# Designed miniproteins, single chains, continued (2): the designs that were tried, part 46

Each design is a single chain, and the fold is of that chain. pLDDT is the mean over its residues in the fold that is shown.

## One batch from the design tools (miniprotein)

Design m5583
Fold by ESMFold2-Fast:
Structure m5583 (fold): chain A 95 residues (1-95)
Amino acid sequence: DLVKILEERYNQIYPDLTPEQQKELEEALEKAKKEIEEIREKYPDDQEKAAPEELKVYQEFLRLLGRLAIQQRYRKEGIEKSEEEIEAELERHQS
């Protein structure tokens, strides 16, 4: 179950995040769960069509997790990075 995988990843990272990052992650999880439900309603009997759209939602959620992890790393190292610099690093490592 893709939704369960998203919830498990959320629970793993959540305690180590700032309140601002926690809010962003909570909003992203709720959005992802809603989008997956809408995809399943659109393709109730066609997993071949649903699966690639569900995978896209999952990949977007993983991208957010990557960004939050980069932000957490820089914060722990006392390095101040702009949102654009963090995004550029994320794009560089997401192939």
Scores: mean pLDDT 79

Design m5584
Fold by ESMFold2-Fast:
Structure m5584 (fold): chain A 84 residues (1-84)
Amino acid sequence: PRVRRMMNRGNRMYNMGNNYYNTGNNLYNNMINTMNTHPNNMTYRIGAGNMGGRGMRYMTMGNNMRNMGNMMRTMGMRMMNMMR
């Protein structure tokens, strides 16, 4: 079941990547909305900028995790096809 464990780890990594990407995307959209609704409020603009930076980092982490998870899933599927 080593192949099945690799596929399960790949699926978990991919799901974690999706969660991180979605969280980052939400933070980035909240930044845009805050900046558009409070353009002259420096406190909101600074806070929004910090949120946007965190959002971009989460999206980058999510993409890296999704790519790694997808590679692990693809490798596991290829190994399963060889066993068929």
Scores: mean pLDDT 79

Design m5585
Fold by ESMFold2-Fast:
Structure m5585 (fold): chain A 100 residues (1-100)
Amino acid sequence: AANASPEAAIRVILYETILKLSSIYNPEERKKIVDEAIKTLNELSEKYKDKNPRVAELAKEAAEIIKQIYDDIVNNTVNMETYNKANELLGLPPYRPAPP
């Protein structure tokens, strides 16, 4: 049996998109990055809808997180809940400020 890691592919797309959005400040390039990432994740969601519903749900969630991050950037706001969701999907610990 082939060990496909579609979850790893989804996480890579999310991680790379976040990195690109942190380094690219041109509005047109940012929109292109977001649109391409969301399109790819939606295609993965449809591809795995019947084969692996968990993967389809993960892809959809990653697309929603990317959209939320983009909306936060456009509105010049910081939403820690959005970043906590991204970290959870990536298998990373939630964002925590240093203890007082």
Scores: mean pLDDT 76

Design m5586
Fold by ESMFold2-Fast:
Structure m5586 (fold): chain A 90 residues (1-90)
Amino acid sequence: KKEEVEKLTKEVIDAINELADVRIRQARGEITPEEAQKRIDEYRKKIMEAVRKLVEVTEDDPELLDEAFAKIQKAGTEAVRRVEQARAEA
């Protein structure tokens, strides 16, 4: 169970980082807005699916869900910071 939670948490964090990388490439003019939006939509779908599975797997263990969401929140705030910095430098 904990191993499955760690795997799903990693899937969410990886997708968040990939989404941030797409936004950074968009800010640098390395990718078209249309291609960027397509990839972002794909990663959003992956995030939603992995989060749904996380909630399902942790239904009897809210502490595991809280730990997973804490890691996801940290990754998310760092991803936003990276994107904002890239946009400011563009």
Scores: mean pLDDT 84

Design m5587
Fold by ESMFold2-Fast:
Structure m5587 (fold): chain A 62 residues (1-62)
Amino acid sequence: SKDDLIEKKLKEFRDLMRKKFPDMPESEIEGIVEELRLSLSTLSEDEVQEVMDHTIKTVEQR
């Protein structure tokens, strides 16, 4: 389902954020994840995949 895809992608994003920004507070990471979850809930399943793949690549490059 779309919700399962969102949670899977948000887990990947959360793990990547912890790796790339080890000094970032957990509360800040969860705040970003919560805002992202809200945005993704308005999109189709295909759009969720496209947006999250782009977001993950962007974070990986920083």
Scores: mean pLDDT 84

Design m5588
Fold by ESMFold2-Fast:
Structure m5588 (fold): chain A 74 residues (1-74)
Amino acid sequence: SYEEELKQVGLPAEELAKTLGIEGAAKKLIEEGEELLKLPKEKDLSEEEKEELEKKGKLLIFGGEALLRQYYGK
């Protein structure tokens, strides 16, 4: 599930939702994902490091977008 995958990345969606609300948690996840996707553009990262950051960033953005869709009534 997204919650388990986000927990693996270090951002527990359920805990974020409790503190920030669903909309705030979703925006936080999208912001964190966007920041992670910027890092591979820096320079000296290995292909493995780039792939890991892209996976984490995409997961966070996708999870945040899913929460926003749920919040706005789907």
Scores: mean pLDDT 69

Design m5589
Fold by ESMFold2-Fast:
Structure m5589 (fold): chain A 72 residues (1-72)
Amino acid sequence: MTYTVTREGTTPDGSRVRVTGVLDDNGTATFTVEVFDPEGRLLRRSRGETTGMTKEDVQRVVDMALDTLTRS
């Protein structure tokens, strides 16, 4: 079963950040970070993969990444 967590926030500069974590049946978590300008255009997309994650780990990583990216 696939587990998905998505969190969104705004930087002080008005950019939007979306962090998505997806945990698949193989125990692989894929993390996607997308940054949008104030007009809603996609400026950047970054992806990373990690194995051995739990659903709780995926949620924690997504929340921590969003906190880091929206803090300035």
Scores: mean pLDDT 81

Design m5590
Fold by ESMFold2-Fast:
Structure m5590 (fold): chain A 70 residues (1-70)
Amino acid sequence: SVAERVRELEARALEALERGDIEAAARELAEVQRLTPGRPLSPEVLEAISKLPKEQQERLMELVAEEMLK
């Protein structure tokens, strides 16, 4: 199901964020946006992003936007 796939992708994104792998996190989050267009990211993911340094938050947003343009 789409919901099951989204949970898998968000779990991978959270793991990548914990490792500091911003590029991997961005790829997973871009796929979440493709599967659920117009839906905001889950509160859990938003909280994890908010705990990143500002520079990493900006880089993540940039990379997600780049992936979404493809």
Scores: mean pLDDT 82

Design m5591
Fold by ESMFold2-Fast:
Structure m5591 (fold): chain A 80 residues (1-80)
Amino acid sequence: SIMDEVKLIVEEMEKLIKENKLTEDDIINFFNKVEELLESMSEEDQKYALELLEEVIKKIPEKLQPLAEELLAKIKKKLA
């Protein structure tokens, strides 16, 4: 399912965070991929996927959080 693909992206992000390997390019690529997937999802599934993204952002290194928050805000605006 599309939701399973979102979950896999979140899990990949969490793995890179744990390994201290997460880059700005990774964040941009992951968020762009999730944005495309969200366009194909129901409103209920979109809300759940956005909650998963908000939770993973809390785990991102502080220096990269502003980029992730900006990309999330852009996605939320596009879906509204």
Scores: mean pLDDT 85

Design m5592
Fold by ESMFold2-Fast:
Structure m5592 (fold): chain A 81 residues (1-81)
Amino acid sequence: SARKEELIAEMEKLVKELEEIRKQIKDPELKEAAEKGIELARAAIELFKSDPSTSVETLELAVESLKRLVEWLKKKLEEES
């Protein structure tokens, strides 16, 4: 499905953004949270690519969750800089 491919590509883009944010983090706990988030997101992307039963709704929820994580980490980075 073109929509599923689009959503997976968006998740991959968000993971790259999380990697860039992680490079800027100085706080050890926040850095660990970012690293764990990236690891889990990568595992989820591989699972979604391998499992054709994954619904569009599940992928949309995953994208939204990653967007919220990116926004939260950016806010924390701004507050603790």
Scores: mean pLDDT 84

Design m5593
Fold by ESMFold2-Fast:
Structure m5593 (fold): chain A 75 residues (1-75)
Amino acid sequence: MEEERRKAIDEAIERLEKAGLLSKREAQVLRRIFFEGMPLEEAAKELGISEEVVRDRIEFVQSLADSLLEEKRKA
């Protein structure tokens, strides 16, 4: 993973956690998905939610990370 993208994903997770949109546990599990290749099924089991909800969380983080990367290009 490109260093810029890795940092953008980490920043996105931190911002969402700080905003109360992700719990601390959700943030930890999402980091393991993005950086350690944790399977979606395992993440869903650890959080006690469905795989669909985990996918929604992943898409939310990716969307914010893409926005952060776009802002960085314009600066």
Scores: mean pLDDT 81

Design m5594
Fold by ESMFold2-Fast:
Structure m5594 (fold): chain A 69 residues (1-69)
Amino acid sequence: YYVSGIDSNGKYYSGLAKINLKSGNASGVLNDGRSFTAKVKINKKSKSFSGKAVFSDGSTANVVGSLIP
């Protein structure tokens, strides 16, 4: 899943995420080289997710995305 946004330090991020639909745990590596983990809530009906990410540098971001095929 594609992710992008602004972190808690005001830095833009983008990258690809793996999301475990059973646990809501997500992880990935950003285009800037930082790794991240996130805990997301998944809505199967709307095919969307929302949650919070923690990056390898200690910054955080609110994550919102779509599971649209």
Scores: mean pLDDT 74

Design m5595
Fold by ESMFold2-Fast:
Structure m5595 (fold): chain A 100 residues (1-100)
Amino acid sequence: MPVTLVVLIEAASEAEAERIRELVERLGREFLASDPRILRVTIHSLRLPNGRWLLAVVIESSDLATGRRVAEEIARAVREAAPEARVRISEMQDSGSAPP
């Protein structure tokens, strides 16, 4: 079953958020073209009440190892391009279908 990981990025400004979005969209296309185990890369953006921007990069992969690799590569690229941005990786396991 597919595994979902989320890279959470807090950008200091709209301009930084747009730059990060373009970088992540490019990387997501490269990953989707190179690795059939990567199923989807989706980006959501939200303006926070403090004037900062939150980007959520949702990575769907066929296995956790592939998802982690992609999430770590995206997080690294974002940290290098936007050192003021706060970056965190969250792992979501599909545990909802097993009866106790």
Scores: mean pLDDT 80

Design m5596
Fold by ESMFold2-Fast:
Structure m5596 (fold): chain A 84 residues (1-84)
Amino acid sequence: AKSTDEARLEVLLRDPGSTAAVKLKEEGYYLISVVNSIDKEVLSAKVKVKSEEELVEILAELTKLAREKAKAEELRKKLEELSA
């Protein structure tokens, strides 16, 4: 069975190019997932976030990369860099 957090992300990630975040029980950590609009690849990372403003900025950047046809590799690298 998938974790409760993974199940919530699966519901939110219905469309290619979508980004979703679920607040984890560990303070300041989020599970962030994104669907690449080209390959429909689902990428997920545990990310430490300092503020809600930082979370919004991260989600906006990942959403932009996920929707750009030539940015699939950059999206993957960005998630790797953000991974805690």
Scores: mean pLDDT 68

Design m5597
Fold by ESMFold2-Fast:
Structure m5597 (fold): chain A 72 residues (1-72)
Amino acid sequence: SEGEQKLKEAETLVEVARWLKELSKSADPEKSKKLLESAEQFLEEAKKLLEDIIKNYPELKDKAQKLLKEIE
């Protein structure tokens, strides 16, 4: 379903953001800042997808709310 595709996209964005945050821990300060900014952008996109799922796909609401809580 479209909702399931959106949830998978949100999950992927969260995983990429977590990976970027891990990379930032071993990077120089300038590179670390850019990695963290990229991670924040991916998390913001994931939040928008999760909010859309919560609003429009009741069957996926619990999964979307759980993931949203984990990234806030």
Scores: mean pLDDT 88

Design m5598
Fold by ESMFold2-Fast:
Structure m5598 (fold): chain A 64 residues (1-64)
Amino acid sequence: GHALERLLTRLVIEGKITAEQAEELYRRLTELKARGASRAELIAVLEPYVSRADAERLADAVLA
């Protein structure tokens, strides 16, 4: 969604993740949402890549 794409783009601009990681995370997170994944599952996927605060913002953007 729009919010998720904007947040991922910001993380790339800030040098926190690569563009390839942003594209992969967008696919994985949207697929997990389609399968009914919980907020905790979304955060767990994000933890290796981003801070807890950014993971929570991304998970909330996916579930909005």
Scores: mean pLDDT 86

Design m5599
Fold by ESMFold2-Fast:
Structure m5599 (fold): chain A 71 residues (1-71)
Amino acid sequence: MEIIEMPDMSREELDEWLAASDETTAYVHIEGDFVVYGRTALGLSLTGMPFEDAVKAMEHYGIKRLYVSRL
């Protein structure tokens, strides 16, 4: 899985962007070690989990690209 740093986006912009992405794409917005907001293109929520657990879950679900925004 490729982890790609990206600029912060609004939740609305993220949802629109992610809906236009392929099924192997996911996004997380993190603060410290925790996902403040995150989901896959297919709609699986990652919000509230530790980032390390989100990475493991994304690898398990076959995500190829994880976009990461930081506070």
Scores: mean pLDDT 75

Design m5600
Fold by ESMFold2-Fast:
Structure m5600 (fold): chain A 79 residues (1-79)
Amino acid sequence: DREFFERLLRLAEEGRWDALLEEVRRLGVEPELQRRIENGGIDPFTAMYLAYVARLEREGLSRAEALRLFVSWLLERLQ
């Protein structure tokens, strides 16, 4: 999941919204979340976080577990 998260971050940083939306569509996220991302009404970091959380929820992980993994990845990246 670190590679998945880093891929989303790279796409968002490059402004490659079409590619980011394609990743979100593959996850089968809620229509409302997909619409918000498509409208560009959220910043790249938030879009990346929401896509990642949606994927982990599909895998049966709780939001708390998803957040812990996300924070661990961020801390590792910053160091």
Scores: mean pLDDT 63

Design m5601
Fold by ESMFold2-Fast:
Structure m5601 (fold): chain A 76 residues (1-76)
Amino acid sequence: SKEYEELVKRVAEYLEISEEEARKILETKNEPLKGAGYLVKTLGIPEELAKKVAKNVIEKEIELGIKKLEEAVKKV
């Protein structure tokens, strides 16, 4: 949809990533587990906990980022 494509562009700008990467993040909300690997290697968090945290945090951060973008656009 047109709204979805605009959302992808805004998420990409907000996170300073490519539109393809933003689309992957939005479409793979069920598989943010690759972020868990980053948490394990960078912060030394146990893998099982890192998977839970990455899934919840990434999904919530994306949700909050999208909400803030929508709120900012609506209040222009």
Scores: mean pLDDT 56

Design m5602
Fold by ESMFold2-Fast:
Structure m5602 (fold): chain A 57 residues (1-57)
Amino acid sequence: ELDDLRDKFYSLVPYAVTYGDKDSAQSALEYLDKIETLRPLSDVERILRKQLEEILK
């Protein structure tokens, strides 16, 4: 499950960050929250969370 959640998160990141797709940003944040329940987030993942949150503003 963790590997599947990670793969889904990273597949959505380019659509959110490159194209500003808010639906992809929201879905990516939901997967990231699920990953955080299973393990601590990496530094890269914490930076991506902030970028995704900014897209949703």
Scores: mean pLDDT 82

Design m5603
Fold by ESMFold2-Fast:
Structure m5603 (fold): chain A 64 residues (1-64)
Amino acid sequence: MSEEEKKFRLGLLYLKANKPGEALPILKEVADKVPLDVRRQIGAEVDALTPEEIEKEIERLKKE
């Protein structure tokens, strides 16, 4: 996964965690740099996560 794809995923995870202040700066930086098909796939994956899985994924991506 590219750095832009990782950041896009992190931004969507923050939105799902109700943290728009963390999410919006990240998404503004990378949204147009990630291909549409990849953005849709990441969105579908994030939408399928439980709140517990969202928090674990945020912590995982922050350590990378």
Scores: mean pLDDT 80

Design m5604
Fold by ESMFold2-Fast:
Structure m5604 (fold): chain A 97 residues (1-97)
Amino acid sequence: SAAEAEARAQAEAMEKQFAAELEQAKEFFKNVKENNPELAEELKKQLKAYLKKYDAERDAFAARLAASDTPQVVKDTILANMEKLKKFYEEMVKELE
């Protein structure tokens, strides 16, 4: 169906966009590390603090989600997307190491 084709095209476009954004972010932080080591150290510190806060907020959110009457498939999708975002930030921290 047209709706099924549209949904598939949108999912593929989103995956491509995410990969491109990750690549651009890695290049940006690599350039910062090479040209401004002091800024790189500050950004690394801020990203690590953000990740720590994200983990705490994710755990609290996951507990609320688990207690909700939301369908399990939707819960699993939300949690998977949160893990994907965490990995993105962890990759940015690695570029600044």
Scores: mean pLDDT 79

Design m5605
Fold by ESMFold2-Fast:
Structure m5605 (fold): chain A 55 residues (1-55)
Amino acid sequence: MSLDEQLQALADELRRWLATKSREEVIAALRERAAQSPPVLARFLEWEVRRLEAE
């Protein structure tokens, strides 16, 4: 997948995780994934973590 497709797939996964997982589990998973992702994806994941923390 291209980076754009990966970002969209991650957004879909986040929506799914928010529906079925606790916020703590989602944040932990995003952190782990960010560590294993290219800089662009890591930045997106960190931004999502900040959004969840702001709620």
Scores: mean pLDDT 72

Design m5606
Fold by ESMFold2-Fast:
Structure m5606 (fold): chain A 89 residues (1-89)
Amino acid sequence: SEAEKKAKVKELLSKVLKEVKPIVEDYEAAELTPEEEEVLKDLSEEDREILRRIATAYNDPETKEKVEKAVEEAIEKAKPEAEEAYKEL
């Protein structure tokens, strides 16, 4: 179902954000647009804060590279779970 797909995506996103948190925790949280607030309203407060800090961190090319590497590593760790979800489609 669509709800099950949304739940799995949310769980994978949360795992990725947890791996990125240490890299961006010292950055200021960016202000969200009303459209971004609507998209992110279903996420936890912690996950929203990490995403807002990532937005600020992306203005720094060195930190952007560190975040992108951490995201890639987190996706690789979550890949078995994502492959299992794909087999159910």
Scores: mean pLDDT 74

Design m5607
Fold by ESMFold2-Fast:
Structure m5607 (fold): chain A 92 residues (1-92)
Amino acid sequence: MIEKIKEKMEKLLKEAKEKLNELKKNFEKAKEEEFEEALKYIEEAIEEAKLMLEMAKAENAPKELLEFLEKKIEELEKLKEELKELLKKKKE
């Protein structure tokens, strides 16, 4: 069902955003390992999202769902880049 795929994708993005925001708030106290764990989570979320997109394309899903998934993947990739910059600053 399209709604369940959208809900799963929204949950992945929400969890990724929450992890990034917590690391931003606790930047001084957060350990380097916590940034690395969050980065791995986002990378895994991107891989899962890309798999969902490939499956949706194979099943000839509506354009609306394909566009939705593509936009959410772009948002996850943007969060990954922000987290990589934070990790770089943490290592400095």
Scores: mean pLDDT 83

Design m5608
Fold by ESMFold2-Fast:
Structure m5608 (fold): chain A 63 residues (1-63)
Amino acid sequence: MKKIIITSQVGYGSSAVLVDENGKQISETISYSPGTPPEMATKKLLKDNNLSLKDVEIINLSQ
C-alpha cells in the first residue's frame, strides 16, 4: 500500500507531511517560504525517507 504525502498552501507558505497508509504521521511537517513550490517539500520528504514518486500518493489540500 502506498504512503501518502499531504501538501497544503496555508497563509504565506507551502507545507508537506508524509503519513502512512493508516494516517499516522511518519515525518515532521516541512514548511517553505511564500512562493516556493510544494514540489520542493515533496522532493525532500521522498529523499529523507528513501522513497520515490511511485511509492506515494500525493494529496493537495490547497484550492
Scores: mean pLDDT 70

Design m5609
Fold by ESMFold2-Fast:
Structure m5609 (fold): chain A 82 residues (1-82)
Amino acid sequence: MGAELKERMEKLVEVTRRYFEIDQEEVEKIKTTEEQLRKAIEKIDDEFLKEMIETMLKHGMSKTVIKRYLLAAGISEEEITS
């Protein structure tokens, strides 16, 4: 595999691990609109993770799943609700 593919896979594994460490009930307490979620996705520094989460939102993944992935990608609750 190319070094770029390996790096992207390692980032995906790390984000997925963080996703499962985040409590779903705590994420459900975060009140947000779809527009705020789209804005929060734009704050993700990693282009691969940004495109992955944007694709999930476009294909109808629940707001709770999108919020959990945003938090796992390093976006704060304050950044999600701003």
Scores: mean pLDDT 81

Design m5610
Fold by ESMFold2-Fast:
Structure m5610 (fold): chain A 68 residues (1-68)
Amino acid sequence: SGVEILERVADWLVKEAEENKETTDFEKFKEGAIKLLEQLARDLDVPEEELERIKKRFEEELEKLKEE
């Protein structure tokens, strides 16, 4: 399903940020990642509620990485 694909992409983006934590501009990365997730949600016809949930989880995971 589109939701499953979007969740997988979001998880991959978090892992990518974690792996490159020392060199990642988190503000720019977050902006680009959210834009990508929104574009993919439109293409995959993901419901707004599911997109909001995935974006919130993604932002939460990124925030945890920034505070370590």
Scores: mean pLDDT 81

Design m5611
Fold by ESMFold2-Fast:
Structure m5611 (fold): chain A 74 residues (1-74)
Amino acid sequence: GSPEDLELLEQAEEKKKAGDELFLAKNYDGARSEYLEALELLDKVSPDNAKAKKLRQDVEVQLGVLDIKEAVEK
């Protein structure tokens, strides 16, 4: 991986962590925003990067959980 891929991956991991913290605080709008920013960063990472693929899957799972939470709590 390039130094650029590493930096983007680190930023995406930070955004996922921020989203997870907001989700636990029941700030679902904030959590969604952070998860979407993580996906935007991951889209810039090399498609062969296994860590980026795993992180993308984890973020997409959390977005699915968040959609269920918002549907139940609205």
Scores: mean pLDDT 82

Design m5612
Fold by ESMFold2-Fast:
Structure m5612 (fold): chain A 96 residues (1-96)
Amino acid sequence: SREELLERAKEILARIRELMREFVEKYGTEDPEAVVEALYEYIMEHGSDEERAVMVTLRMLEDPSTTKEQLIAELRRLGFSDRAIALAELLFEQSQ
C-alpha cells in the first residue's frame, strides 16, 4: 500500500541520516561535499536495492529541475526493482 511504502521510505531516510551522522564523525565537517560523496559510494556498494534507489533519488532532487519521468527513467536504467522505483516515486511526490 501507499502507507506501507511511505513508512518504508521514512525508515530508509532515518537510516541514511544515522549513517550521515557516523560519516560526519569519521571525516569531520571541513569538506561536506566529500562526506556526502563517501556516504553515497558506501550505500551504492553496500546498501539494499531500496536504499540505493533512495540515494539516487536524493541526489537527483539536488537538481530542482528533475522531473518524475527523469527519475523513473534513471532508476530503470540502473536496474532497480519495481518496488524500489515505487518507493522513490513516493519520496519524489512528498518532496514537491
Scores: mean pLDDT 84

Design m5613
Fold by ESMFold2-Fast:
Structure m5613 (fold): chain A 81 residues (1-81)
Amino acid sequence: SNMERAERIVEGVETLAKSLIDYARANKLSAAQVAALVEALRQLMERLIAEMKEQNIPEEYIEKVREIGERTVAELEALGA
């Protein structure tokens, strides 16, 4: 169903977010490396949100994905400080 697909996307994004944060911690990324990773994540999130909108995924799930992305960016930037 469209809802099941939306939930799997949110779960996938949460898994990706955790993996990126774990990777940054394990490798003690520099501020420059964190900035590059954040830019790549922002581009990936913009593309994902655009695809979700094109597929008529409900706004509530798009907002969840946006919130996960913003939280992940904040956590990565804190690690790079």
Scores: mean pLDDT 87

Design m5614
Fold by ESMFold2-Fast:
Structure m5614 (fold): chain A 75 residues (1-75)
Amino acid sequence: MTPFEKLLEAAKLYEQGKYKEAFKLVREMEKETPGFLSFLIGLYYNDLLSEHFEEEEIPAVKKLLEAYRLGEGLE
C-alpha cells in the first residue's frame, strides 16, 4: 500500500468516527515515510492536493490533516 493509499484509508476511518484507528494508520505511515504528513500539509496550504487526490476525496483528507495538527486533543 502506498503512503497516499494509507492516508485515504485513514481519512475514511476518521470520517466514520474511528479516530483511534485513523491515527494509528497516520502514525504508522509517518514511521514508514518520515516527513510525508508535513509534505501533505504543504500541499494543502498551496492548494496542490488535487495533484494527488480526486476532488471528492479532498474534504476528508483536509479534515484528517487539520485533526493531525491538533492531534494532542484527539489522542
Scores: mean pLDDT 76

Design m5615
Fold by ESMFold2-Fast:
Structure m5615 (fold): chain A 62 residues (1-62)
Amino acid sequence: MEEVKQMAQQLADASTQHAASLGSDARADEQAIFEELTQLAKEKGLEAAKKEAQQRVQQALS
């Protein structure tokens, strides 16, 4: 559970930074991301949730 919380925060931060780089004031909803990753972890396991979070972070930072 702490791992999912860390991933949600990292993804929210990356998404917010990406939006800022494009001149947007959009802010990622960390709580919504945490809920999504928790649900994914329950359905497909923690490792699958980590992989999806890492892929989303990479997309945001690209």
Scores: mean pLDDT 73

Design m5616
Fold by ESMFold2-Fast:
Order: C-alpha cells, then sequence, then structure tokens
Structure m5616 (fold): chain A 72 residues (1-72)
C-alpha cells in the first residue's frame, strides 16, 4: 500500500512539473518538457538522499519516495 501511494505521489509531482514547464515554455517540445521534469524530480530526490546522509531530519516517507524516483 505505501509503495503504491508513493508511486502515485511521484506521478502527480511529475505531472505538476510538466504542467509548470509547459506554462512557462509552451514552445518547447513535449519530449523535452518531460525530460526536464524527470531531471528536476531526480535532482530533488538526490538532494533528499544527501540530507539524509548528512543526518538531517528527513521524513521516512520522503526518503522512500526519493529512492523510488531514482530506482526507475
Amino acid sequence: MMREELEREIEKELEELKKRIKERRPDMKEERQEALAETALKLRAIGILIDAELGRDVPERELEKAKLVLEK
């Protein structure tokens, strides 16, 4: 259940990023918009993993979601 919920949240975040990119750059090809959104999502995930490694207070849910983003 938790994994499926995290996967749905990741998909929603990806769609929000795509929407934001499309609104800002409607001239950009959809494939490039998607690649940028995926890259931004992965960079956020890496930041969360770094914070966790540094001993910062990262919610377990956010850490698991970051791992899923990078897993494919």
Scores: mean pLDDT 80

Design m5617
Fold by ESMFold2-Fast:
Structure m5617 (fold): chain A 65 residues (1-65)
Amino acid sequence: SAIKEVAAYLISLLRLAGADEAKIQELMKQFGLSEQDVENNRAEKVTLEKEELEEMLQAHIEMLK
């Protein structure tokens, strides 16, 4: 779904921005994403601040409720 694809992209950006790997794994589980899903939607470089990425991801979590 589009929500999962965007979540995978944002998670890849968080990883590039230096987020903790344990947090990344928790987020992947919450969205039902595999490592392959994240790799397929991987960001090449950081384009946003980590705080902005966290806010965007939180908005996507709300959309899943």
Scores: mean pLDDT 72

Design m5618
Fold by ESMFold2-Fast:
Structure m5618 (fold): chain A 64 residues (1-64)
Amino acid sequence: MGRVIGAGGSLGGVHSETLGKDYLVAAVDPADVFVEGAEAEVLRVEGRRATIRVDGVEGIGLEV
């Protein structure tokens, strides 16, 4: 459903191919890290906020 297009520790940029949207994502656990190129799944969308999972790491995304 999407892919990590940029990563810096617990922050990442995610492109959703299904929605055609980009999200700035912060990991729920700050010890978790995102890896560029990893597959992302958009679990929920609430307005401009999304819950996103990348290889089992959950994050909160804001549409950019």
Scores: mean pLDDT 81

